# Ledger of designs, part 61: designed miniproteins, single chains

Each design is a single chain, and the fold is of that chain. pLDDT is the mean over its residues in the fold that is shown.

## One batch from the design tools (miniprotein)

Design m2251
Fold by ESMFold2-Fast:
Structure m2251 (fold): chain A 64 residues (1-64)
Amino acid sequence: SEREEFEKKLKEAEEKAKKAAEEALKNTDDPEKQKLIKEILEALFNMVRSIKKLIEKREEEKKK
């Protein structure tokens, strides 16, 4: 289904973002940059949750 394919792509993107952030954190000694990277990750995870919820709502509308 379209939802299943999209959720799979979101999960892959989330994993790539986590790895990129982990490498960025290892490559910087600036604590302010580390804090910003962490805040960006939290914002991205919140965005992914919102997108997932939106897709769920769209699928429910098609079944009614």
Scores: mean pLDDT 77

Design m2252
Fold by ESMFold2-Fast:
Structure m2252 (fold): chain A 60 residues (1-60)
Amino acid sequence: MEEEINRLIEKAKQAMDEGNYKEAAEYFRKAAEVARQSGRTDLAKEFELGAKQAEEAYKK
């Protein structure tokens, strides 16, 4: 996995742990964008699901 994607996912997980779900969703979305640009559609879909889960937590 590219270093940029890994860093974004680490930040997203950190934000989730801290309860910063809005920031977590933003990091997951950025990771999905980078994955798409790299032609990794499966990873992009997985990160989009992560963003959706974070958004659901934020709205609760």
Scores: mean pLDDT 79

Design m2253
Fold by ESMFold2-Fast:
Structure m2253 (fold): chain A 85 residues (1-85)
Amino acid sequence: HMEELERDIADFERLVKRVEELIEKTPNPESRAIARDLLEEARKHEEEFLKDPSNREHLQKSTILLIAAALVAIGGIVEEEIRKR
């Protein structure tokens, strides 16, 4: 139980760090702002999960929002690369 929770928290924190790095790399200010908002919402659901670890719905929501933030940031990077071509 605790080992599984500790692993899930560590995995989520690693993903947050990677997404923050992607957001920093996106040159599009609009994509950057949207990705930051999604990341902040993901962190709020993580806080809810930590208050009730038996409820996996908050972990699922935080993960989905984190993936959405990453995709928005990647989209901004790709759009800029296309503009250079």
Scores: mean pLDDT 79

Design m2254
Fold by ESMFold2-Fast:
Structure m2254 (fold): chain A 64 residues (1-64)
Amino acid sequence: AEEYLKKGQELRDAGKFDEAIEWYKKAIELDPKNKEAWFNLSGALAASGQDAEAARYGKKALEL
């Protein structure tokens, strides 16, 4: 679980937002209650211009 979150963070820091999104989704599949994974997914979606989806996933993180 944490391995996938870290991989997503490394890809985000490299500017590879589409790849980061995929790894954050995998982290959420393994641990759906991981607030950090939901917030990081929201951030990567916003960075890729997917503002509506970013807001939706960010709200989900706040409800966990």
Scores: mean pLDDT 80

Design m2255
Fold by ESMFold2-Fast:
Structure m2255 (fold): chain A 56 residues (1-56)
Amino acid sequence: MEEQLRRALEAARRAAEEGDREMMELWRNMAMSIGLISGEELRKIAEEGVAEIDAA
């Protein structure tokens, strides 16, 4: 799950940099879903990563 979360957040950031809003939202939502089911530590990582993507 941690590897999947890391990949999803990286894919979301890359899509955001490329201006691909649809792919960014897809990967962002996937990262959040992984965080929600993976326990508290990974949930915090997902929430922080998603917040950074949303701020960009």
Scores: mean pLDDT 78

Design m2256
Fold by ESMFold2-Fast:
Structure m2256 (fold): chain A 61 residues (1-61)
Amino acid sequence: SEEEKHEELIKKVRELAEEAERQGKETLALAAREVETVIREKKPDIEVQENMVRILEERLE
């Protein structure tokens, strides 16, 4: 469901923020925390949420 996908993306962005913090990538960690806030508060379309998460994943790797 879209609800399950939304919760999965929130979990993933939190994990990305934690990993960025672990690696000392402070700017990326802050960006990931901001993305989590946008996903939670504004709840954009799932496709938009997925794209935001992918961009963070690419920047972390």
Scores: mean pLDDT 84

Design m2257
Fold by ESMFold2-Fast:
Structure m2257 (fold): chain A 73 residues (1-73)
Amino acid sequence: SLMELERELTLKLALLLVLESERYVLEKILKKLKEENGDPEKIKEIEERIREVEEEIKRLREEIERLEKKIKE
């Protein structure tokens, strides 16, 4: 039903906000580590986690777009 699709969209949008917030925090940590000539291993770990979060955001945005199209049609 339309209501079920709208609920799913709301939940996915909330999850997107959480993931974008995590990416923002990780990017700030990475910037600080690079400015302070921090541990290269920690830098790599944060960069890999950012990459993983970016892939999750990409997949979630594609799912949101599909749901929005279903709701509009």
Scores: mean pLDDT 88

Design m2258
Fold by ESMFold2-Fast:
Structure m2258 (fold): chain A 94 residues (1-94)
Amino acid sequence: SINVKAIRTAVHAEIARYAAERKLSPEEQAAIQAAADKLLALYEEIIDKKSPEEIKKALEEKVEELSKTLSPEQQLRLRGVADAIFLMVELIEL
């Protein structure tokens, strides 16, 4: 089984690093981390219940939904998290 808690910790650390480099506010950083948490929670819920193609579609729809409340800079970072999850889904498919 995948350790989602360890992945969440690594994702939060990466977002914090990005936020520091880009001089994002603590609120902007927290918003990206909260969006990433929702994306990872969806992934954890559906990983054993849906096909890889269905998982990718559900995650893409969730990224679009979460992006509606985010700035362009925050959207770019959330997309990076989504792309990492998509790569993991592709590796599981093989």
Scores: mean pLDDT 78

Design m2259
Fold by ESMFold2-Fast:
Structure m2259 (fold): chain A 87 residues (1-87)
Amino acid sequence: MEKIREEIEKLEKELKELVKEAKEKGLPLVARVAEAESYEEVLEKAKEALEESKKNKDKKLYILFVTTPEQLPSEEDIKRFEELWKK
C-alpha cells in the first residue's frame, strides 16, 4: 500500500536521527531481524523498535530489520546499514 510505504519512510527518517545521535555518543549498535506476516505488522514492529531505541539511546542503538516470510532481508540492505555505521 502507498500509505504504508510512506509511513515506513517516516520511521526510517527518524531512525537516521537516532543513528546520528548514537554515533555522536559513540554507542554500540545492536541489529536485530524480525519476521512479520503483513506490511501492517512490519509497520507496528518498526514503531516498537524505534521506541526501544529512543529509551536506550544512552547505552546502545537498537535497529530492527522487519521482513515478511516471503520478503527476506537483502544483502544490499545489510551492506548499506553497515556502511552507515562504519562511516
Scores: mean pLDDT 63

Design m2260
Fold by ESMFold2-Fast:
Structure m2260 (fold): chain A 86 residues (1-86)
Amino acid sequence: MEKEAKELVEGAKELAELSSDPEFTLEGTRTLTGLAEADPELVAEMLKGGGYEYAMKVAEEAEKVDPELGKRTRELLEEAKARAEA
């Protein structure tokens, strides 16, 4: 579980860094948002493993292109982090 969550976040970060293409950044952010909505426990484990900082970078990158998606993803990541710390 921890390994899968970390690999997903690392993959999303690589996509955002490998391409300045907004489409790749948006797809990575949609995947992360969908995962946080479908399995908040898995995302909480990901954030405990140090995934928070680069997940936030992906969300910030997406916010430059789609402010609503980026904001929603940051809110979900903050909620998941709060849940992980509880």
Scores: mean pLDDT 66

Design m2261
Fold by ESMFold2-Fast:
Parts: C-alpha cells; sequence; structure tokens
Structure m2261 (fold): chain A 57 residues (1-57)
C-alpha cells in the first residue's frame, strides 16, 4: 500500500544517514585507537596521545 512505500523510503533515508554517520564515527575511532596504542607503547596520558595521533572532529 501507499504506507508501505512511505516506510520503505524512510528506511532508505535512515540507512543513508546512518552510513554517513558511521563513516565519520569510524574516522574518529581510528584516531582513538591510535591514541590508545600510544598510551600503551609510550606511556602517554589520553590527552597527550590524542594530540600526537592528530585527533580531529
Amino acid sequence: GHMDELSRQLSEEVREVNREIAEKLREIGDIVDEAIRLMKEEGLSFGEALKKAGAKE
């Protein structure tokens, strides 16, 4: 029905928005993972490790 088509379109829109959000979160996650590695290997504080990892928004 018409309602089923609307639900499908909304689901596709949500999927596309979630994909874009996931891509940005993955980039942030990569920087955080590098910071955690630096903390373990160099004994840096989290803030110092984030600065060295080049953390960005």
Scores: mean pLDDT 74

Design m2262
Fold by ESMFold2-Fast:
Structure m2262 (fold): chain A 77 residues (1-77)
Amino acid sequence: MSQVVVNSMKSAVDINSDVFRDGLISMGLSQQAADQIISLIRSITDDSDPNQVLRQIADIAQSSGADDVAQSLYDSV
């Protein structure tokens, strides 16, 4: 499950990172947090742990004040 989510995020960023960034901002994330998440997704390799990636995204969301988004991601791991 987590691998499918991570692969979908990677594909979305590769197709149009600006649309992906706008989506994150509309969910309550700051532009800085959205850019950090995009950079994290771009750094994903085939050897990356999808659960660890989702947890790091949740940590970034929480740090920007998007607590509902962060909690949803933590519950998905």
Scores: mean pLDDT 78

Design m2263
Fold by ESMFold2-Fast:
Structure m2263 (fold): chain A 85 residues (1-85)
Amino acid sequence: MEEEFEALKKNFEEMKEAAIEEVEKAYEAAGRPEKAKELKEEIEKKLEEIEKALKEGNYEEALKLLEELDALYREAAAEAHALMA
């Protein structure tokens, strides 16, 4: 589980790194830098929760939180695309 989770986390981070950067740029370009700050804060909170679950050996909860983080990225991307339209 731990090894499997670590592989999933690395894959997620690699895939989302560029995507989140583009979303942040879109918010800034649209004149909404406050939205970029809010997004970064939410990401930080979710990452802290994932780290806590991992320390407790609760890989099931960590995977759930990772899915919630993915949903957060998707929502931010949708909002950023609406601002660009």
Scores: mean pLDDT 70

Design m2264
Fold by ESMFold2-Fast:
Structure m2264 (fold): chain A 65 residues (1-65)
Amino acid sequence: SEAEEQLRNGAAAARAGNAAAGAAGKYDMQKHGLISEEDGRRAYEAAVAGNAEEAARVLEEAAKK
């Protein structure tokens, strides 16, 4: 599934940190049109940098818009 592939990609990025949750959240919200491309990118970059907490915060903030 697409979600499964996104989780695998997030897991690979998690080797730089705890990025899987942020990457998965970005995918789900963007897929449903709940997040802009820019906000999704910010969340993904934070997750890849190993800042899962920052990635989650960005996704939560984007959801409030």
Scores: mean pLDDT 56

Design m2265
Fold by ESMFold2-Fast:
Structure m2265 (fold): chain A 69 residues (1-69)
Amino acid sequence: MAWELLLEGLRLMAEGKYKEAAELFVKAGKEFFKQKNYKEALTAYQLALIADPDNEEAKENLAKVKEAL
């Protein structure tokens, strides 16, 4: 579930596991996007880039969400 992935990502950030957190935020964003929850998907991908600024998948999906809004 998208919200569970987002909460788990935040927990990993608190533990300093930033790359793993970014992966969970990307998964959460994809699930929100499938549900057409574009604002929540945007937030999830932004969190992924805060956790890992070099995450190419988050950058590409963030651009797609902005076009859908």
Scores: mean pLDDT 85

Design m2266
Fold by ESMFold2-Fast:
Structure m2266 (fold): chain A 55 residues (1-55)
Amino acid sequence: SDMERAEEAAELAREAVRLAAETGDVEKAQQLGKEAKELIDTLSEEAKEYASSLI
């Protein structure tokens, strides 16, 4: 489910923002951001474009 993974990446990005706003821990936010990037990197070309459109 490449599309589902793209959606998960978007959710991860949103969670990173929430973590930063709620806790103020940039380190945690960065970790989530890295995970989102890694997920996007593993996605297929089509899924990558879909994720980009979502974000």
Scores: mean pLDDT 78

Design m2267
Fold by ESMFold2-Fast:
Structure m2267 (fold): chain A 55 residues (1-55)
Amino acid sequence: SDEDELFAYASELAKKHNLSDEASKKVLQIVLTGIRNKESKEKIKEKIEEAVKEA
């Protein structure tokens, strides 16, 4: 599902950037919020990438 793909994408980026547990939770919260707000998959991915780079 799109949700599974987004969570997988967020998890892989968090691992790639060696995020702390707290930063990883923030990235997952971005995915959850984006899904709830019915944002596009591409928009959610962009927000994930931004959050990971700022962490």
Scores: mean pLDDT 80

Design m2268
Fold by ESMFold2-Fast:
Structure m2268 (fold): chain A 81 residues (1-81)
Amino acid sequence: PLSEEEFELEVKVSLALMAASVAELALKTNELSEEAREAAEKLIEAARKAAEALEAGDYEEAERYAEEAFEYARKLNKLLS
């Protein structure tokens, strides 16, 4: 059984990975601006690093990368609006 904090982090990382999957799909579109492509690529990388840190049991690093992924997701959303 996970602590409540560890469970919340697993949910955050899962959401970051879902956002990364959407970003990967968006990157297949030739209508993305250079800034939007960069935000999508950084979102994917941050989500991957968050998942790797979580798998390794480095919860501090996993939270840091998950938050970084959400920052890029917010930036990408604004650029696509």
Scores: mean pLDDT 83

Design m2269
Fold by ESMFold2-Fast:
Structure m2269 (fold): chain A 57 residues (1-57)
Amino acid sequence: SELQKFIEDHTGRKLTDEEIELLKKAGITKPEDAVLLLPYLQAGIPVEEAIERYKKL
C-alpha cells in the first residue's frame, strides 16, 4: 500500500498488513496522516503504542 511504502521509505521499518490495518482503524489512512507518527515508528515503538501516543498529540 501507499501508506506502507511511505512508512518504510521514511523510517526503514516494514509494517505488516495487520499493523497497517491498525493505523487505518485509527484514522491514519494516507501518508499525510502518518507524518506525526513517524518519530515513534522510527524509535521502534510498537504500532499500537505509537497510535496511542499520536492520539494524545
Scores: mean pLDDT 82

Design m2270
Fold by ESMFold2-Fast:
Formats: structure tokens, sequence, C-alpha cells
Structure m2270 (fold): chain A 96 residues (1-96)
């Protein structure tokens, strides 16, 4: 459940970053939201590694493929990768 909560917060911050980018927000605001998102992402990934390192490896491989496919759209790439993270976190949180 904890991995899912951290992943969900990271996704919410990615969407906030996307909204701020569309509004032309100052670089400092963009950096703050990105830092918060990364901290929640780090926590989620650490929980995945501790509970099931195989799920983490699969997530990392899939994330790399998405980044390569969406090289010209980094915001969409991040959002897609976080969708995969959320799914992985649910799987890990469901295990004993």
Amino acid sequence: KEAYEEAKKAIELVKKLEELLAKGAPKEELEEVEKEGLEHLKKALKLLEEKDPEILKKLQAESREIAAALLDDPVAAREKRFELLLKAAKEVDAKV
C-alpha cells in the first residue's frame, strides 16, 4: 500500500508539472514540483526493490523503452512511465 501511495503522489506531481509548463510558470516553480515528484518516485522504487527486485527490473526496462519512444515529448514519457510505476506498486503491495 505504501508503494502505491508514493507512486500516486509522483503521478499527481507529474500532472501538476505539465499544467505549470502549459501556463509558462517560472523555472523555480517547475524545479520545485520536479524535485518533489522525484522524491516520491525514489521512495516508491526503493519499496519495489525491497519487496520484489524482479518487478523493479521489469519496470526499469519498460521505462527505458518508453523514454526512447517518446524522446521528443519528455512530459508524456514521464506520465506513461509513472502509469507503469503505479501498476508495479499495486502488484508489490498485494504480496505478502
Scores: mean pLDDT 76

Design m2271
Fold by ESMFold2-Fast:
Structure m2271 (fold): chain A 77 residues (1-77)
Amino acid sequence: SQQLLSQAQQLQNLSDSLNQSADGLLRSSDRALDNLRRIGADVDFDRLRDNVLRAAQDLQNRSQQLQNQANQLLQQR
């Protein structure tokens, strides 16, 4: 049905947005951590990096879940 196709497309678009957000988070965080290192900030860089990686992985996992849902809707047609 056209409604199932529309819903699948919306889930796919949201999945793409989450993947882009994860990539943006990683890039922005790398720059921020480099800036903190440059000014000699007394912070746990390994912990901060791990927290960012975990957040990006969560976004990627949600993206994959939405893609799986979109695929299921497309199979039902």
Scores: mean pLDDT 83

Design m2272
Fold by ESMFold2-Fast:
Structure m2272 (fold): chain A 64 residues (1-64)
Amino acid sequence: STLDKIKQIVLAWMDRNDVPEELRQEFLERFEEISKVKDEDEANRLASLAIEETVGRYEEWRRS
């Protein structure tokens, strides 16, 4: 599915950037919940928000 491909891309990005395990785990848990959403458009919207928020939190952590 599109969500599975997005998940793989984000996890690869996390590996390249040594993202903290806590942020990785939160992302994975959030994506598991999004995968249960039956409406594909809503699932894709939620996935985009989850990615944006995860990247933002990583950037904040990196600046600390």
Scores: mean pLDDT 84

Design m2273
Fold by ESMFold2-Fast:
Structure m2273 (fold): chain A 60 residues (1-60)
Amino acid sequence: GPRLAVARVDFFGRYPDELSLRAGEEVEVLEELPDGRVRAKSLKTGREGLVPAAVLEYLE
């Protein structure tokens, strides 16, 4: 199944490729990048973007 994570804190993206998240928002992890970011899709909004891996708690 999809790899799921939840935002541990609010994250407000500063660049157009970044995904803003509210604490508690669930995401699907699409890709882990070697620079410590992940490409994620919000399950609430369907939007995709980059977020720091440190913002996310992986659900498995």
Scores: mean pLDDT 84

Design m2274
Fold by ESMFold2-Fast:
Parts: C-alpha cells; sequence; structure tokens
Structure m2274 (fold): chain A 120 residues (1-120)
C-alpha cells in the first residue's frame, strides 16, 4: 500500500516533469495531456493544476486556465502562485478589476497584512 502510493507519486512527478519539458518547447497540448495523466495518479496535486493552467494560458485559453487555477485554490487556499497566475489570466482576458482583486489577495497571503489601517 505505502510502496504503491509512493510509486504512484513518483510516476506523477515524472509526468509533471515531462509536461514541463513539452511546455518549454511550446507544445502546450502535449504538456496538458501529461499533466492530466499526472492528475489521474494524484488528483489532489496542486502543482499539476497550476502547470496545466499555465499551459492553457500560454495557448491563449484563459477561461480554461482560470478553471485550473480555481481547482488549485480549492485544494490550497493560500497558494500565492495560483492567485498570481489567475490574476494574469484575467488581465490577459481584459478583466482588469478581477485581476486587481486577485493580485491584492496574493499580497494578503504573502503577509502584507501590515496595512496602513492598523496605524490609522
Amino acid sequence: MAAEEEERKKKAEELIEKGNEYYGKGDYEKAIELYDKALELEPNNVEAYINKGRAYYAAGDYEKAIAEYDKAIALDPNNVEAYLNKAKAYEAAGDLEKAKELYLKAGEILGVKEKVEELL
């Protein structure tokens, strides 16, 4: 059981690494396929959702990118990278107000809670 779980995790990590190689080559379709295979092995892998979102973003599919970042945020609500990438996707889609909200949320998670409001 534990050995099978570790083998599954290692295979998922190898699939993510291969996906990252195809992403670096500009083959976003193949990258997404490999991230999907990683998620079949590890459905709660936050990194795989973020990387899949980045591949959709690079392909110009901002709606699908946002959906993948939402899955990452649902699994890890304090994931700064997911909020920053979601903000970039909204910005690229032309929704500047939503992008601003998400950049602010990322800043809050990074511990910029020392707001002027605490001193006023």
Scores: mean pLDDT 85

Design m2275
Fold by ESMFold2-Fast:
Structure m2275 (fold): chain A 76 residues (1-76)
Amino acid sequence: VSTAEVYLALAEIYHAIGKLDEKRGNLDAAIESYKKAIELYQKAIDSPDATPEEVAEAQRGIDELNEKLKELEKKK
């Protein structure tokens, strides 16, 4: 297991937690989880062992969550 793989897995977990909180209407909890996911996706990209596929996956996650955070922050 690579460092990038570990960070991607953790980011995906927080991303999933955020989606569950958003569906429950827990917007503050969702925002917190999404921000943690973005941080972890960024750590995956910055990992020296990251493959192009892992970088692409992490970047996709960051882009999706940045759009989601803009939407949620406007509704608070």
Scores: mean pLDDT 84

Design m2276
Fold by ESMFold2-Fast:
Structure m2276 (fold): chain A 88 residues (1-88)
Amino acid sequence: MDAAAQAAIRLLEAIREAARRHSDAEVGREAVEAAERLIEAYRYALATGDLEAAEALAEEAARRLEELLASDPELRELALAAVAAAQA
């Protein structure tokens, strides 16, 4: 669990930094906020062991981020490039 959560945090941090480079500051801000909520949920799970509360927060933030990625091709391209670089 901990190793998987830490890996997820690293990928989300990469996506967050990529979102800050989006040409539309509002789209970038919304994606950064969604990624930060997901990171917070994973960090909460690691700190407290409260997996149920963390899962509920992660589900909502994940849905938000997925919706943003589905609706914005630039954000999707930036996120995919950032994830590939983080996994290299």
Scores: mean pLDDT 79

Design m2277
Fold by ESMFold2-Fast:
Structure m2277 (fold): chain A 74 residues (1-74)
Amino acid sequence: EPLELGLKGEEKYIPPLVEALKSEDEEVRIEAALALGVIGSEKAIEPLEELTKSEDELVKEYAELALELIELKK
């Protein structure tokens, strides 16, 4: 069940983190994916699923890890 107040405060970071997933910098993309996973918002699932289609194996791995972290928080 969503923690409405906590998720609302962290939801303001979802759009800039989703944009960071599209960065040309691999490190920025990895950090954004991990941050989205730690936040655990279901709103991050679709952007992270798109990131798992990346040709960058490290970025893909961290996107998959972030999705697993979100699933564990359900």
Scores: mean pLDDT 73

Design m2278
Fold by ESMFold2-Fast:
Structure m2278 (fold): chain A 113 residues (1-113)
Amino acid sequence: VTLTESGGGTVKEGGSVTLSSTFSEDISRYTVGWARQAAGKPLETVAVISAEGGTAYDPRVQGRATISVDAAKNTSYLTLSDLRVEDTATYYTVAINDEGVFYGSGVQLTVVA
């Protein structure tokens, strides 16, 4: 599967952003996650949505993040509100099925004070 990510850029603190990832294959066959990596830090999970639509969020973004899937568009969205400087990272889609774990190429989000 190929994951095409978009929607990053530079956003002011307190703003909101929606990141998207378009799948080359049927997205309904995957559990979809969003992970992020800040410079010099480990990759961390932000949000996950199961094939059945169940969601889970990291406590640092709980109440500020929404993960969704539009099956007709083969696209997953991550919306982050009330952005903080510490949300600055490269964000990756994670696609999980019985064949393995696949990562997108990443989209950069920079949050400025």
Scores: mean pLDDT 87

Design m2279
Fold by ESMFold2-Fast:
Structure m2279 (fold): chain A 68 residues (1-68)
Amino acid sequence: MEAVERAREAIERAREALEAGDIEGARKHLDEAQGYIVRALNLGDEEEALELAREARELSRELQKMEA
């Protein structure tokens, strides 16, 4: 499975965790997504990786609001 697809899966799991109020689960899945995004960038999937990075940033902001 490609890094882009794994990043997308991790982002969706993070979103589900946030909807369930699972802050620790959301953080774990966002960390996983970050790792796959970096890998996708290193492999040359720049456009897809940047789109996924934007989605991860949006979820990270939502997570920060819940932690504050």
Scores: mean pLDDT 81

Design m2280
Fold by ESMFold2-Fast:
Structure m2280 (fold): chain A 68 residues (1-68)
Amino acid sequence: MTIEQVKEVLYRVADLFDLPKPSEEQVEELYELYKKGASDEELKKFLMEKLGFDEEAAELAVEALKKL
């Protein structure tokens, strides 16, 4: 998985739910969490707390990231 793939997933989910696009720093932080083997719950909490994703958007993003 590459950082560009993570960015594309996050941008797609943000667009789908009419949410603001995450910053480059936020994409980098999520990518680091994923590389460290963060749990689905940890990734979901990051998306909700740092990116302002709602629960449905966060769950969709985590599912899409796991398919990379």
Scores: mean pLDDT 82

Design m2281
Fold by ESMFold2-Fast:
Structure m2281 (fold): chain A 62 residues (1-62)
Amino acid sequence: SKEKAIEEAVERFRAANVPEEEIKKLVEKLKEAPYEEIKKVALDAEVDHGVKLLEEGVKKVT
């Protein structure tokens, strides 16, 4: 489900040592995102470059 995909992405971000405040902002954005996009984000988070790209994306929005 969409909620499980978000939880998996959060666990990947925490494993990559992303700050908790940035993770919370990412979760709020992911709740509005399409399910397909959330699944891709979770997969990308498993790889270092994926996590860095998401971090930069959040900073651009905020």
Scores: mean pLDDT 65

Design m2282
Fold by ESMFold2-Fast:
Structure m2282 (fold): chain A 67 residues (1-67)
Amino acid sequence: GVTDAELRELAARYGVSVAALREALALMLQNNRVLSPEQLAAIARRYGVSVEALERALVELAILEDR
C-alpha cells in the first residue's frame, strides 16, 4: 500500500493535490483498480489540476501499490 508520505511526495512532484490523488485511489479500489478516462477528467476538473499531471501521478501510484 501507499503511505501518506509517498502520497504527499507524488502530489508535490507532479503538481497535483493530495485530495485529487486520494479520490482517484478510492475510485480505483472500488472499481478493481480501473479508472475510466471520464472519471479521471472529472477528478482533474474538480480539483483544478491537469489531466496529464494527474495521469502521470496515478501511473507512479500504481507502481507504489505493487510494493
Scores: mean pLDDT 78

Design m2283
Fold by ESMFold2-Fast:
Structure m2283 (fold): chain A 57 residues (1-57)
Amino acid sequence: GRPPADLSPEVREVAREIGETLRRIGDGIDAGLAEGRKSGDRELMLKLIGEYMDKAL
């Protein structure tokens, strides 16, 4: 998509860094969900999501 016209170069750089951090968090959540879906164990899914998020942060 096109960036908003009101963003300064500094704001764009900070937004990129935040986006990368959020992507790492999302990757951890997706990994935990995938394992939980495969095992059908909701407790295991929540535990894995927590562990992956902790490693991503």
Scores: mean pLDDT 69

Design m2285
Fold by ESMFold2-Fast:
Structure m2285 (fold): chain A 79 residues (1-79)
Amino acid sequence: SLKEEFDRIADELLKHTPPERREEVEAAVNAIRQLIDEHPDDKETLAAAADTLVELARRYGFPDEIIERLEKLREKARA
């Protein structure tokens, strides 16, 4: 499912998060997961969640592979 794909990408993002940013990134991921759980059938919510993580990943210079996976998830959610 798209939610399962999101969870896998979010876990990968957390593995690449520096310790000094761990709490901030983890809080953002948890907030997004809660939104998805409250609106599980809303593909727009999943797309918005992916957009938020793309912005965060770009801001902190995360690997391009993670950013690309989030962008693909966003496209799948909006299709």
Scores: mean pLDDT 77

Design m2286
Fold by ESMFold2-Fast:
Structure m2286 (fold): chain A 82 residues (1-82)
Amino acid sequence: MSKEDYAADARRQLEAARELVEEAKRLIEEGAPKREVMRKLTSAMFLAMAARVLADWAGDEELAAEAERVIEEVKRLDKEVE
């Protein structure tokens, strides 16, 4: 794959991770069971980590930084629901 292809794949993974973070936030607001929240956060973490790796392969430092921000947001939310 070209660097452009890696960057495009990283953006897709990162958008999916952001959607799962928003779902987790909604579940927290609704008082949903910790299990459901953690399931969304685990999936978001996996996708954000994949996006960070793909961004590194693309040499896209800005995209890698965005993925790191999502990873840190997931870690913060995880602490809130422990």
Scores: mean pLDDT 86

Design m2287
Fold by ESMFold2-Fast:
Structure m2287 (fold): chain A 77 residues (1-77)
Amino acid sequence: MLDIFSRAAAEVAGEVSPETLAKAVATVIKGYEQGLSPEEIEKKVRELLLESGVDPETAERVAKRFAEAYEEAKKQA
């Protein structure tokens, strides 16, 4: 599970700052523990990235990648 999210973070590492990326990963892990939907994870990550000054196109791409990782983690349960 954590490995899936770490892989997603590695794939987008060049698009956002390390600090913002760490916050995004923490948001996904917390959402997984709370049983949030992939759509809710995508929204929360996108909002976090926008608040951190990431441009809308990059924020949407990164949020979708984490939502995909979240779907993978849920399907392995």
Scores: mean pLDDT 79

Design m2288
Fold by ESMFold2-Fast:
Structure m2288 (fold): chain A 60 residues (1-60)
Amino acid sequence: EAEDALRGAEQSLEDAIKYAKEGNKRQANIKLISAVLLYVAAGEPEKAREALRKGTKAIE
């Protein structure tokens, strides 16, 4: 189950970066929030913090 959450977090982060590059800030933010929550659910708080940092820079 944690492995599924971790995979989902990685996919959501990739989607967030893709939407950010397309200028779709709304979808990018939704996917970034999903990635952070899934990393936390997977027991990876450091990865959640790193995803938030990288995702916010890409969206800005």
Scores: mean pLDDT 82

